# Designed miniproteins, single chains, continued (3), part 17

Each design is a single chain, and the fold is of that chain. pLDDT is the mean over its residues in the fold that is shown.

## One batch from the design tools (miniprotein)

Design m8598
Fold by ESMFold2-Fast:
Structure m8598 (fold): chain A 61 residues (1-61)
Amino acid sequence: EDEEILRLRGEAVELALKLFNGDEAKAHQYLADLLQRYRDEGLDTPAAYRRVVEELKKELE
């Protein structure tokens, strides 16, 4: 798998866990829904993950 995708996925999981105070179920559900939304908008996998990371960083501000 692309190293960039693995890095972005790891960052997204870390940020989502921070947003939900370590609640893995909520974090993974949020990530799945957000990633699917961007994919449905026509973004490829790396672009979708970059948008997910950007959204999570914005939520944590």
Scores: mean pLDDT 80

Design m8599
Fold by ESMFold2-Fast:
Structure m8599 (fold): chain A 65 residues (1-65)
Amino acid sequence: GPEAAYRAARELALAAGLSEEEAEKAGRIDMLSVQGKFEEAKELMATLSEEGRRAAEEGGVLGLL
């Protein structure tokens, strides 16, 4: 469910060395995506740091984009 997606993405982001703020955003992006709120997820992705975006795109840190 959405909460499980949030927790998994957040834990992966923290394990990858991202800040707690970036990990929170990563969790929320995955949660919104599972809920079908793709427009909100895209807007939130645009606010990620360069490190957050690179981790998501190169490493698959979020598991779901």
Scores: mean pLDDT 72

Design m8600
Fold by ESMFold2-Fast:
Structure m8600 (fold): chain A 85 residues (1-85)
Amino acid sequence: SAVDELTARIVEIVRRAARIRAEVEASGDAAALARLDALNAEMGRLILEFAASTDVARREALLARLEEILGEMEELVAELRARQA
């Protein structure tokens, strides 16, 4: 179903975010960790809204926003890697 496909994508986003968090924590970069914590807080809020929603269009909009936040997290870790290379 469409809901099952959206849920599978959220699981993938959460797994990627967890890997990014582990890398940022291992870096010891306090500024990067603070930015990541803010992004994780927003991601958590959107996931709760997704779980509470019964509207497929609303769930799709929330998923799109979650993917934007994941993109910001990936940019953060890429910048961190570039600075530490």
Scores: mean pLDDT 85

Design m8601
Fold by ESMFold2-Fast:
Structure m8601 (fold): chain A 90 residues (1-90)
Amino acid sequence: LPEAAEARAAQSEPVKVKKGEKFTLTVTIRGLEPGAEYTVTLQVYLDGKLVASETRTATANEKGEITATLEFTAPEDGTYQALAVAAKPP
C-alpha cells in the first residue's frame, strides 16, 4: 500500500465450502477516521492463493468502522478467506 499510515486491514473468518456453493464473506475494518471516505479492496483467497479481487468506496461510520460483505460462488472445493484493506483515496 502506498500510504501505510492511513491504511487499515482486516480478515474474515475462514469458510470451508464446496464447488458451486454461493457464500458470503464479511469483514469489519476498525480504527478509521469517522465520516472519512475510503477505498476498500477486498481479496478472496483459496488456501492462501488469490482467486478474486474487488474494489469499492465506503465511508467510515461514527465509530471509525467499515463493514464489507462479499458474495462469492466457489470455483473449487476448499477453505476461503477474505482480506479487506481500507486506504484513503489519493
Scores: mean pLDDT 78

Design m8602
Fold by ESMFold2-Fast:
Structure m8602 (fold): chain A 83 residues (1-83)
Amino acid sequence: MASLEELLRGIGLILRLIGLELDIELAAKKKDVEKLKELKKEAEKLLEEARELEKKGVPLAKTAIELAERVLEKAEEVLKKLE
């Protein structure tokens, strides 16, 4: 099983993803394309972290992957709308 540190990392990742989703909504309201591109790259990095945690069998890793994919889809949708 994963270490306690890995479990806490998974929880932290989920919280960061929730924050990113809110940041994307705010950036979309401001039509800040540069910020949206930055947030999309951050979401891609968090998705990679979530996939590594899943390989280690960390609980919540699948939830983190689902959230990261959702955040990425949202960022791509708003970017497409503003381009």
Scores: mean pLDDT 82

Design m8603
Fold by ESMFold2-Fast:
Structure m8603 (fold): chain A 55 residues (1-55)
Amino acid sequence: MSREELLRELRELRERAPPGLAEQIDTVLEAAEEGLLSDELLRRFLEAVRAQLAA
């Protein structure tokens, strides 16, 4: 999965997320756009968000 795909999926999941999780996603997206996060960290965060939304 490319960095652009990871960012796109996080934006899509944000639309379905409760307010607290949406704020966390926004913070991560901002850090990623500034180059502060690796692709590996973004993928792990995406997996964690998916797990929370599935629970």
Scores: mean pLDDT 81

Design m8604
Fold by ESMFold2-Fast:
Structure m8604 (fold): chain A 55 residues (1-55)
Amino acid sequence: MIKNLPYRGTTVTKIELDRLLNDPSVDGLIFNSGQKQLAERLKKEHPDLKFIVQK
């Protein structure tokens, strides 16, 4: 299952992000346009997960 990040800001708490990344039901994360830099960084660190940036 692909999930939206629960926060609309450019910063997500590390604890919340770790919970989402360790959830076996999560196959990827969807970021808003303001989170593009965060998404690109996480994609490099977790190449096995799908990261999508919304237009």
Scores: mean pLDDT 63

Design m8605
Fold by ESMFold2-Fast:
Structure m8605 (fold): chain A 82 residues (1-82)
Amino acid sequence: KKKELLKKAAEHLEKASDYLRQGKVDEAIKHLEEAAKLFKEAGDTQGSGIAENARKAAEDGDVDTAIFLAEIGYAITKKELE
């Protein structure tokens, strides 16, 4: 179950990064919220924190920081799944 939750969280971070790069901030925020929820359910405090900080950056209009955090969170989570 934990591995499955982390996989879904990573997918949401990837989608969020893609939406942010396309200027679709509201869609990205939705995916960052889902990622944070999935990380919390998995007990991944680091992943949840990264996703929440990315969401806050996106809400504040700091798109570059939001993309950076989403991509770093994705990379860390993918490494955990290997």
Scores: mean pLDDT 88

Design m8606
Fold by ESMFold2-Fast:
Structure m8606 (fold): chain A 56 residues (1-56)
Amino acid sequence: AAIAALSATAKAILLAALKATNGDLAAAQATLTAQLAAANLASEIAAAKTAVALVV
């Protein structure tokens, strides 16, 4: 669900990172994991801002 919420641009960047490692799956997975964690944090911040706006 969280991955599905990522923008098309964010998904494209993750796929590009995977392809850029050209056969180094371990490095590709580490890069993908780090970028997914960053994207999830951004989604959490966006959700928090929306919740605050609804209260005010």
Scores: mean pLDDT 58

Design m8607
Fold by ESMFold2-Fast:
Structure m8607 (fold): chain A 50 residues (1-50)
Amino acid sequence: MELSEERVVELAEKGSEIDLSLVRMLAGIYKSIGDEERARTAREAVDRAE
């Protein structure tokens, strides 16, 4: 759980197109399962990496 959040931040720091796509996918998955906290973290990571 925390590991996934840390990984999302690391991917955002890298800022590559592949990493951004992965983070976006994770945000969508978290939202669909109702995990609002992780969905928000993933969205913020994408915004940071733009």
Scores: mean pLDDT 68

Design m8608
Fold by ESMFold2-Fast:
Structure m8608 (fold): chain A 61 residues (1-61)
Amino acid sequence: MSEVMKAVAHVLRAIAAELEGNYEEAAKDYRLASQHFRNTGDEELAEKYEKKAKELEEKAK
């Protein structure tokens, strides 16, 4: 499975967790997605999902 497919899978899991109000799990999956996008050299998407993970970590407090 490609790094992009791994990133997309984590984004979908994060969205599902977010819809359930599970912000801790959503943040975790967005961080994993960001890591996989960084591995493919897609820094824009990596930064986007890292920022979203940080926002959800604040929301989970």
Scores: mean pLDDT 82

Design m8609
Fold by ESMFold2-Fast:
Structure m8609 (fold): chain A 77 residues (1-77)
Amino acid sequence: SKEREAARYLTAAGIAFIGGQEDLAVELLEKAYELAKDNPELLKEISRFARRMAEQSTDPEVRERLKKIAEEAEKKA
């Protein structure tokens, strides 16, 4: 299901972020968002995760991309 695929991408984004692959983590989170756009609970999780990642990143481009994902997910939740 799209929901299960979205959850898989969200998990992968977390692993990539912990591993220091921030650009990959953002890409995976964007894929999670696209698959989860019809699921308010998963969108809330994506938003919370994106904001947490943004707080921990020192890369301005990564922070802006994560903030945009969080805002779009919050808007659709």
Scores: mean pLDDT 85

Design m8610
Fold by ESMFold2-Fast:
Structure m8610 (fold): chain A 80 residues (1-80)
Amino acid sequence: KPSLEEYLKSLSKEELKYYIAYHGRDYVNEARKYGFYSEAEKIETLTLEALTAVDNGDFDKAIELYKEIDKIYEEVKKKS
């Protein structure tokens, strides 16, 4: 069973970019739906930073930023 990090490292540049954009958007929308506006704004900012890192070829940075996004979203899910 691969970890999130191992899975993300297995993706192509375009697949990683799509994965980050898709999940970042969904997490922002879900957080806003349940009134977690500050967490939604942080996820949105980190998503844009992660996408910029992918475009710059800094995949390790993009993955670390996405891991932070995922942690914030898991806390939102636990509280909602």
Scores: mean pLDDT 85

Design m8611
Fold by ESMFold2-Fast:
Structure m8611 (fold): chain A 62 residues (1-62)
Amino acid sequence: MEDRRRAEELARKAEEAAKEGNLSLAASYMTAGALIAMSAGDNETAREVMERGKKAIEEAQK
């Protein structure tokens, strides 16, 4: 439960970093959130974190 909340918070920070144009920071938050979720055995949350981060980075590159 705590790991899921932390992973979701990191996904939000990745989205914010991407909107600010800091793609490296966005990738770092996305990766950290996914790793936390995977370490907790929550592959669904890990996938969601990665998808949210990728989408935010792609939108920032348009």
Scores: mean pLDDT 81

Design m8612
Fold by ESMFold2-Fast:
Structure m8612 (fold): chain A 101 residues (1-101)
Amino acid sequence: MITLSGGGTYPVGSTLTLTATASEDVNGQVRWFFQKEGEKPELLVENLQTVPGYPRVSASGSGTTFTLTITNLKEEDSGTYYFAAKTEKGWVWSEGVKVTV
């Protein structure tokens, strides 16, 4: 199971920190996704590398604990965030957390 924390309401210009905690160690592949209401999910981070186009986004972590950080928050960052990890049994997804800016 994966637990995702750090959802809620954030001021414009603040820093968002989301923490994903896995019940078991993950076998080296992790992803962060962002979904705006009514839109398809976007990949933000593959493993610990931010995809091109998201300069305010960074990621860190190892083992069972992973963190997504977004600096200088904008209203466009509002939506649902997901974490996924590849395990021996395949991909496991977190429940989404809602962020409002």
Scores: mean pLDDT 81

Design m8613
Fold by ESMFold2-Fast:
Structure m8613 (fold): chain A 75 residues (1-75)
Amino acid sequence: SFEEEARRLAEEAVRALSAAGRAREALDTMIQVGKLIEEGRLEEAFRLVREAAEAAGDERTAKRAQELLERVREA
């Protein structure tokens, strides 16, 4: 499901931010993504995950989040 993919990619982005020493941003990202998923705001959730992954230098996770963002827009 999109919810499961959003949670999985958020975990990857959070790990990358934490590894980069950006623990506060990692925590804030996890909280915000969780709230957006709970509210059914999946487009915003994937956008936030993409931005977090980009900030952490995790290009693979960022590209995957963008692909899923586009799929949510088409749904």
Scores: mean pLDDT 85

Design m8614
Fold by ESMFold2-Fast:
Structure m8614 (fold): chain A 82 residues (1-82)
Amino acid sequence: AEAAREKARELVERAAEAVEAGDLEEARELLKEAIRAGAEAEGVELSEEEAERMAEAAVEQMVAAKEAGTLDEARERVLESI
């Protein structure tokens, strides 16, 4: 459980770096993996469609936060939501 949550944190951090670099496809894939890892840590089963939708929402949130200069706060919020 702890290992899965630590992996989710690492993936969210890498996704934030991808957003900073403008690589939104990489950010989406990393966030999808983070969401799945977080769900596994909580014992929750997610469909692929649910994971995709959550990852898209997280990317949009991080992009908006990057434009506002609050990407670090958005990163923490995304991590807490998974």
Scores: mean pLDDT 79

Design m8615
Fold by ESMFold2-Fast:
Structure m8615 (fold): chain A 56 residues (1-56)
Amino acid sequence: KEKERLEKLKEKMIKKVMETTGVSKEDAEEFVNIILEELKKRGISLEEIEEALERS
């Protein structure tokens, strides 16, 4: 399901942001939400985002 995929992707992104920047989970979640909204506006699919994270 797309919702489950989005939640899983969001968790991975939050973890990456926390590890990279050292911010709190709350701050990382806000940052990830902003990024995901930007990517959605640009027409980038969840599959493309997942592929980029998994590949790198």
Scores: mean pLDDT 76

Design m8616
Fold by ESMFold2-Fast:
Structure m8616 (fold): chain A 81 residues (1-81)
Amino acid sequence: SLVEQAREYAKQGKVDEAVRLGMLAYARGDYETAIKIAEEALKADPNNVRAWRLLARAYEKLGDYDKAKEYQQKADQLLAS
């Protein structure tokens, strides 16, 4: 599965490859899988801006605007630091 492959990439320090698989899930409309992959990427690298943005966008698609705003703010804070 994409989640298993992303978890293996994250374990190898290939966090951007893991996030890319999450973006693929997002592009396919699989927002729950995109969230799981972004969470695995953030477990490996909590400062990964792309993973926070992916979480925000996936939650926005699911209609969870409060979480979308929270995770977008985390991404913006990391860019401002």
Scores: mean pLDDT 89

Design m8617
Fold by ESMFold2-Fast:
Structure m8617 (fold): chain A 59 residues (1-59)
Amino acid sequence: SLEEARKLLEERLKEHASRHGIDSVTLETVEAIARELVEEGKISEEQARELIARVRASM
């Protein structure tokens, strides 16, 4: 579901922020992590696109 995809993206972003600092969490980082989740087969390309659009709208 989109909600499950969102939770996966949020957890990966939290991990990234923990390792590299919160200032590293840019739109480019969100796009890169979403792409990784699609490549791993954990989310669909459509789910990644929707989540990226929502993040962009929230900025």
Scores: mean pLDDT 80

Design m8618
Fold by ESMFold2-Fast:
Structure m8618 (fold): chain A 93 residues (1-93)
Amino acid sequence: SAAELARRAAEEALKGALEALKTAKGEALRLAIAGALGAIGGQFEASLGRGAEAARAALGAAEAALEAAKLAGNKEGIEEAERGIELAREGLA
């Protein structure tokens, strides 16, 4: 279901953001925090069955997590954030 895809996208976005947070400073830290909070919001929307809203929130969170992980040089965070983006886009299709 779209809500299930969105929930998984938000979960991967949160993992990516938390990986970036391990080493992130300055702008990367700001983006990692934004990604983590956005992912929590996406999980909440998914729990309400709001698949489209959850998928949009998860996409935004995953994109923020990806930028944070890239700035932090965190390969695991990049891979997790990219999975979040793929799942969120599938949920929006």
Scores: mean pLDDT 89

Design m8619
Fold by ESMFold2-Fast:
Structure m8619 (fold): chain A 80 residues (1-80)
Amino acid sequence: SVEETFARLVGILDDYLAGRISEEEAIARIRELLLGMSPEEYLAVVALAEATLSPERLTLFGRLVAAAGEALQAEADAAA
């Protein structure tokens, strides 16, 4: 569900900000979430993030999601 996926994503952000996981681990966990999302779920998660996250957390969200998306795109390009 969108709410469950968003909650997991917020948990990853919180773990990273608390120093419990590295940036590489945060990106890897977000990558796994992105693999399970439909385009509609992705847009809904982004909308929830924009509506609920602080500016600082929203900036981090955008940065980590972009890095995870780039990793997925590179893997797809290598497979083609």
Scores: mean pLDDT 82

Design m8620
Fold by ESMFold2-Fast:
Structure m8620 (fold): chain A 66 residues (1-66)
Amino acid sequence: MAPVAGARATPEKRAALDEVAARLRAQASALAATLPDEELPAAVQALVEAARAELAARVAALDAAA
């Protein structure tokens, strides 16, 4: 078992990741049910980009509060 130094997730950071991932999955599923296949790739990509930005902002806010 190799020790990992540094990037240990706190429970708060893990909760933020889980929330963002769950919401992204739910929104992607809803888009697949309502949008034509032609629009799905762009809409899903926009959701992934928004989710990444939200997670980064939440992690930065948690780090700034320390």
Scores: mean pLDDT 75

Design m8621
Fold by ESMFold2-Fast:
Structure m8621 (fold): chain A 56 residues (1-56)
Amino acid sequence: MLYRVVDPSLSKALVEAGIKEGDVLSAAELAEILGLPDARLAARLAEKEGVVERVG
């Protein structure tokens, strides 16, 4: 499952990782960057916060 970054400024972790608007990340990459143990949880939180949108 892939996610497009729409507003990385809403996540300090994504900004510090050098992620930019328009980047496409997997749920696993989001979990690693956000420091969360569960890829599905990381993706859901990022979508809820308006940081990313689901692709496909």
Scores: mean pLDDT 82

Design m8622
Fold by ESMFold2-Fast:
Structure m8622 (fold): chain A 105 residues (1-105)
Amino acid sequence: TLTQSPTSLTAKEGETVTLNFTASEDVGTNVLWFQQKPGEAPQLIIYNASTLAAGVSSRFSGSGSGTNYTLTISSLKREDEAVYYAKTIAKSPAVWGQGTTLTIE
């Protein structure tokens, strides 16, 4: 099983938040993070667990290994309001987390 936590998170502009992803078995570096904004297609933000995708703000960072992974977003902006999905390609078919909804107040 794959679990993202928390399921929802509310934060203020300028704060730093951490989103977690736990796998029931070792997935190595085969972890990707996606940002899904309302009305937009999902955008890849992190791949290989910790590599920032091209054009993505350096405020985003990924870390973790084995079974526990974290997405950190620093200096939050209102534009960061989105559902964030973790995905692993270590198994076939690829497995998606349920998502974490980030709300900015």
Scores: mean pLDDT 84

Design m8623
Fold by ESMFold2-Fast:
Structure m8623 (fold): chain A 54 residues (1-54)
Amino acid sequence: DPVVRAVEAMLAGAESLDEIAKRVGMTKEELEKLFREKAGITPEQLLAGVRAAR
């Protein structure tokens, strides 16, 4: 699941959406579209939330 893999990359210390997208095997644009369609939030917002929680 690309969303789960993106979260795992965030927890592993990925610093940018470009790096996260590359680790998931998608473009940054595809990652942003996927998050808006399935999660209703941007991957930037999720990354900020994950970092704040951890």
Scores: mean pLDDT 76

Design m8624
Fold by ESMFold2-Fast:
Structure m8624 (fold): chain A 61 residues (1-61)
Amino acid sequence: MPSVREIALGVARWLLAQGYSAEEVLAAVEAMLRYWEREHGLPEAERRAILAELRALLAAA
């Protein structure tokens, strides 16, 4: 089973491939991770770690 991190980064790559901006991609993934935090018990620390990794990847692109 793919991890939430793997799903989040996969969604981010897919949105970038569709032509969405880094800001739009970050907002969409953050909303998805907050949904997982609320409905599926994703720890806040894991959400923050995934978003930090995503921000670093988007800044490098």
Scores: mean pLDDT 82

Design m8625
Fold by ESMFold2-Fast:
Structure m8625 (fold): chain A 74 residues (1-74)
Amino acid sequence: SEEIEKLIEELDELLEEAKRLGLSKETILQIGVELGLALIAAGVGKVSGDEEFALEQMKKQLERAKKILEEGKA
């Protein structure tokens, strides 16, 4: 589950960067939603035994969070 832990850490770091940069409450909330969805996907993977599904979903949430952060910086 090292890959799942790494994805959560990457999402948390994006949220911390948004807060550190003083981005809008809307941008911070949107990144937080992507982190929350990734945590839900990780939980679903754990209870279903489908880690590959969890990783695929979490990677999509990470990509969305990165895009939200970049757009928020503009």
Scores: mean pLDDT 88

Design m8626
Fold by ESMFold2-Fast:
Structure m8626 (fold): chain A 68 residues (1-68)
Amino acid sequence: KSLADVYTLAGRIYAAKGEFEKAIEYYQKALEIDPKNADAYRNLAIVYEKMGEKEKAEEWRKKADELA
């Protein structure tokens, strides 16, 4: 729909491939365009959790919840 949605989709594709660094990069690009993109915050939390970064995952999860 928007350019932010395109970046969020790209992030999901890289996350599905296990390329977590690229996924994070694209989710961050989505947030640069739309800082209220709850989907990007939620997906960042999931990626950090899969990487074992539980504290970062919790931070991004809280940001997603605040936008709901």
Scores: mean pLDDT 82

Design m8627
Fold by ESMFold2-Fast:
Structure m8627 (fold): chain A 80 residues (1-80)
Amino acid sequence: MIDEVIRLIVFTLIEKGLVDEANEIGLEMLELKRKGASQQEIIRKAVERLLKLGHKEAAEAVVQRLRDAGFDVSAAEAAL
């Protein structure tokens, strides 16, 4: 499940032309997974990172895509 979350986030960013951000955030999410982070923590951290980078629209698109795929995005929505 975590691998699908990471894939959906990365693909959403690439589709929006944020290739550098997709690579940076993708590596950060893989590191969080390696450290035993939960699915919700990974989603929240990716959204928080996008907001810090000024990509609010991309953050909203990530949350929507994950929600449509049936993932719990409640912690990430609180960060928007």
Scores: mean pLDDT 84

Design m8628
Fold by ESMFold2-Fast:
Structure m8628 (fold): chain A 55 residues (1-55)
Amino acid sequence: YKEKEEEIKRKLAERLGISVEELKKALEKGGSELTKVAGISPKELLEIVRELLEN
């Protein structure tokens, strides 16, 4: 299960064009920081996460 989480984090970071370390830092500061770092809306972030969870 932790292996699946790490895989999803890697794919999410790749889709957002950021490093896994930047993704982890943004998550520690709160989900809104991800949208700022990636330059996307919260709605777009949710759509990307949904795609990654379904594939």
Scores: mean pLDDT 73

Design m8629
Fold by ESMFold2-Fast:
Structure m8629 (fold): chain A 104 residues (1-104)
Amino acid sequence: MSAVEIADEAIDLVRAGAPLEVILEKVEEFVEALKKETDPKEILRSGKKLAALLAELRAAGQLTPRLLELIREAADIIREKLPDDAEVQAIVDAVEAMLAEAAA
């Protein structure tokens, strides 16, 4: 399963009000899949899905410290894989801004 497909499943689980443990397991699966991703287009798509996932978690009130940790790890992986891509940098900056607001 691709990182994008796993992220879509995680978003669907958040929207369905799935138990936190199920959401955590799926987000951990997303981070592991993202580490293996080498296609720049799929990495960019994963960045967009990460932003959408963070927005859904925030709206659901499910931004636990562990989920914040996993989202930050995913953002760091995406930045490291495509450091010179301006669109990816903008997406990661937006994710980091959302994380800062959630922590305040």
Scores: mean pLDDT 86

Design m8630
Fold by ESMFold2-Fast:
Structure m8630 (fold): chain A 86 residues (1-86)
Amino acid sequence: KPSAEDAFADGNKAFEEGDYESAAALYQTAYELKETAEILTNLGKVYAKLGYYELALKYYEKALELDPNNEKAKKNLEEVKKKLAE
């Protein structure tokens, strides 16, 4: 039975292998099953890798709504803002 944790782990593997399309689909499945700042942060990260910077921004903002002290999400949010300002 696929769990949010299983989908998230499979998404991380796809991301490490450079398969960002599969990683995005797996992270989206994890998000639909369970909303966590970690899943939202990885959705932001994968969409940034795919070049969807506005979508990445929205997911990082949602991650920070759930966990305002998430330093990784804060750092990645600022990098995406720089890309959108270009």
Scores: mean pLDDT 86

Design m8631
Fold by ESMFold2-Fast:
Structure m8631 (fold): chain A 62 residues (1-62)
Amino acid sequence: SDAERSAEAARRAAEAGDAAGAATAGYQKVLISGDLEGARRASQAGAAGDAEAAAEWGVKGA
């Protein structure tokens, strides 16, 4: 699904240390799934430069 692809993209971005990319992919995934709280948490983590946390919120929020 599109949500699964976005979650995988978030994980790969986190592995590369790309906080903004991880936050963007995680946010898109939770928008697809309808989890607004997960989207907020992913965005906050990305803004803080925490790629790993941003990816995890994107994945967990589905």
Scores: mean pLDDT 65

Design m8632
Fold by ESMFold2-Fast:
Structure m8632 (fold): chain A 55 residues (1-55)
Amino acid sequence: MLSPEQQRYLEEGVERAVEYLRRGDTAEAARVLLETARRTGLSVEQVGGLVLEAL
């Protein structure tokens, strides 16, 4: 179960990654995705799926 702070970090990280992808900055999007996964304890696949659903 994520804490409220981790939940906020996850939502913010997904939004940031989506914005970088919309700009075509795939390197920064990948960095944000990896850091979000590490900080929330989720897998890269889980966070990546959320980013793809938000596009």
Scores: mean pLDDT 83

Design m8633
Fold by ESMFold2-Fast:
Structure m8633 (fold): chain A 63 residues (1-63)
Amino acid sequence: SPSIRKAYAKLTAVGEQLVKEGRLEEAIELYERLAEVLERSGDKEGAEEARKKAEEVRKLLEK
């Protein structure tokens, strides 16, 4: 639905803001939760992209 797409776009933007603020652990949790929601809704591609974003942020946290 259009409202769900808007919510997902907002959550993705929040994740990007968290990364910019150095709140990496919160960004990882947000992207992982977003991936779970997208997978349950049948958006496999969106879920995979969210998981990739979580992994990229996790790599920043380790350095």
Scores: mean pLDDT 79

Design m8634
Fold by ESMFold2-Fast:
Structure m8634 (fold): chain A 56 residues (1-56)
Amino acid sequence: RVEALIEALSDPDPEVRLEAAEELGRIGDPRARAPLLRALSDPDPRVRRAALEGLA
């Protein structure tokens, strides 16, 4: 489950990456911390925002 969401952060579709970042932030699993830090550099500003909120 968490592993599948981490994989989805690398999806070519920004909508998929956005949903993954939002869900990982909601779950709060420590395995997602490094992937979410990487997502702060995502080209889509919505994905960057979701990653930032997930890390708070």
Scores: mean pLDDT 83

Design m8635
Fold by ESMFold2-Fast:
Structure m8635 (fold): chain A 58 residues (1-58)
Amino acid sequence: KVQELVAELVELIYKGAPWEVIDEKLDEIAKLVGLPKEEVEEAKKTLKERIEEYEKKK
């Protein structure tokens, strides 16, 4: 279910999962929801920056 995938994505972000895992989750959600490619790419870029910053702090 899309809602469960979104919850999993948020959980992964909070745990500081590798970008590769986050990227795959975003693609799954985008595919099911039908998000515009441009919006998906922008969301990925923003999340990647935040995940990378979070990982660097550890």
Scores: mean pLDDT 75

Design m8636
Fold by ESMFold2-Fast:
Structure m8636 (fold): chain A 96 residues (1-96)
Amino acid sequence: SAEIEELKAEIRQKFAEIIKIAVEGGASLDDINEISGLIEKTMEAIENGDFEKAFEYLDKLLEITKKVLSEEQYKKVEELIEEIRKLIEKIEELRK
């Protein structure tokens, strides 16, 4: 579906913003690699239609970013993740 591909593109753009915030926030290379791994697992879960796992990976992403970022930077990541959740919910509805 062209609509689902567009929603996935928006999700990827928001994840790229999260990586940018983490890098600018001084996250270590190990933390960046873990964040990137969770992003890839989230996208794989979406492709597989496993939306529960996708949301679990987003929760893990929040936990890691909360530990490594400032409160201000973490708040921006939290807002982006809530936007990503809404986009995933739209994909779930379209795949029913």
Scores: mean pLDDT 90

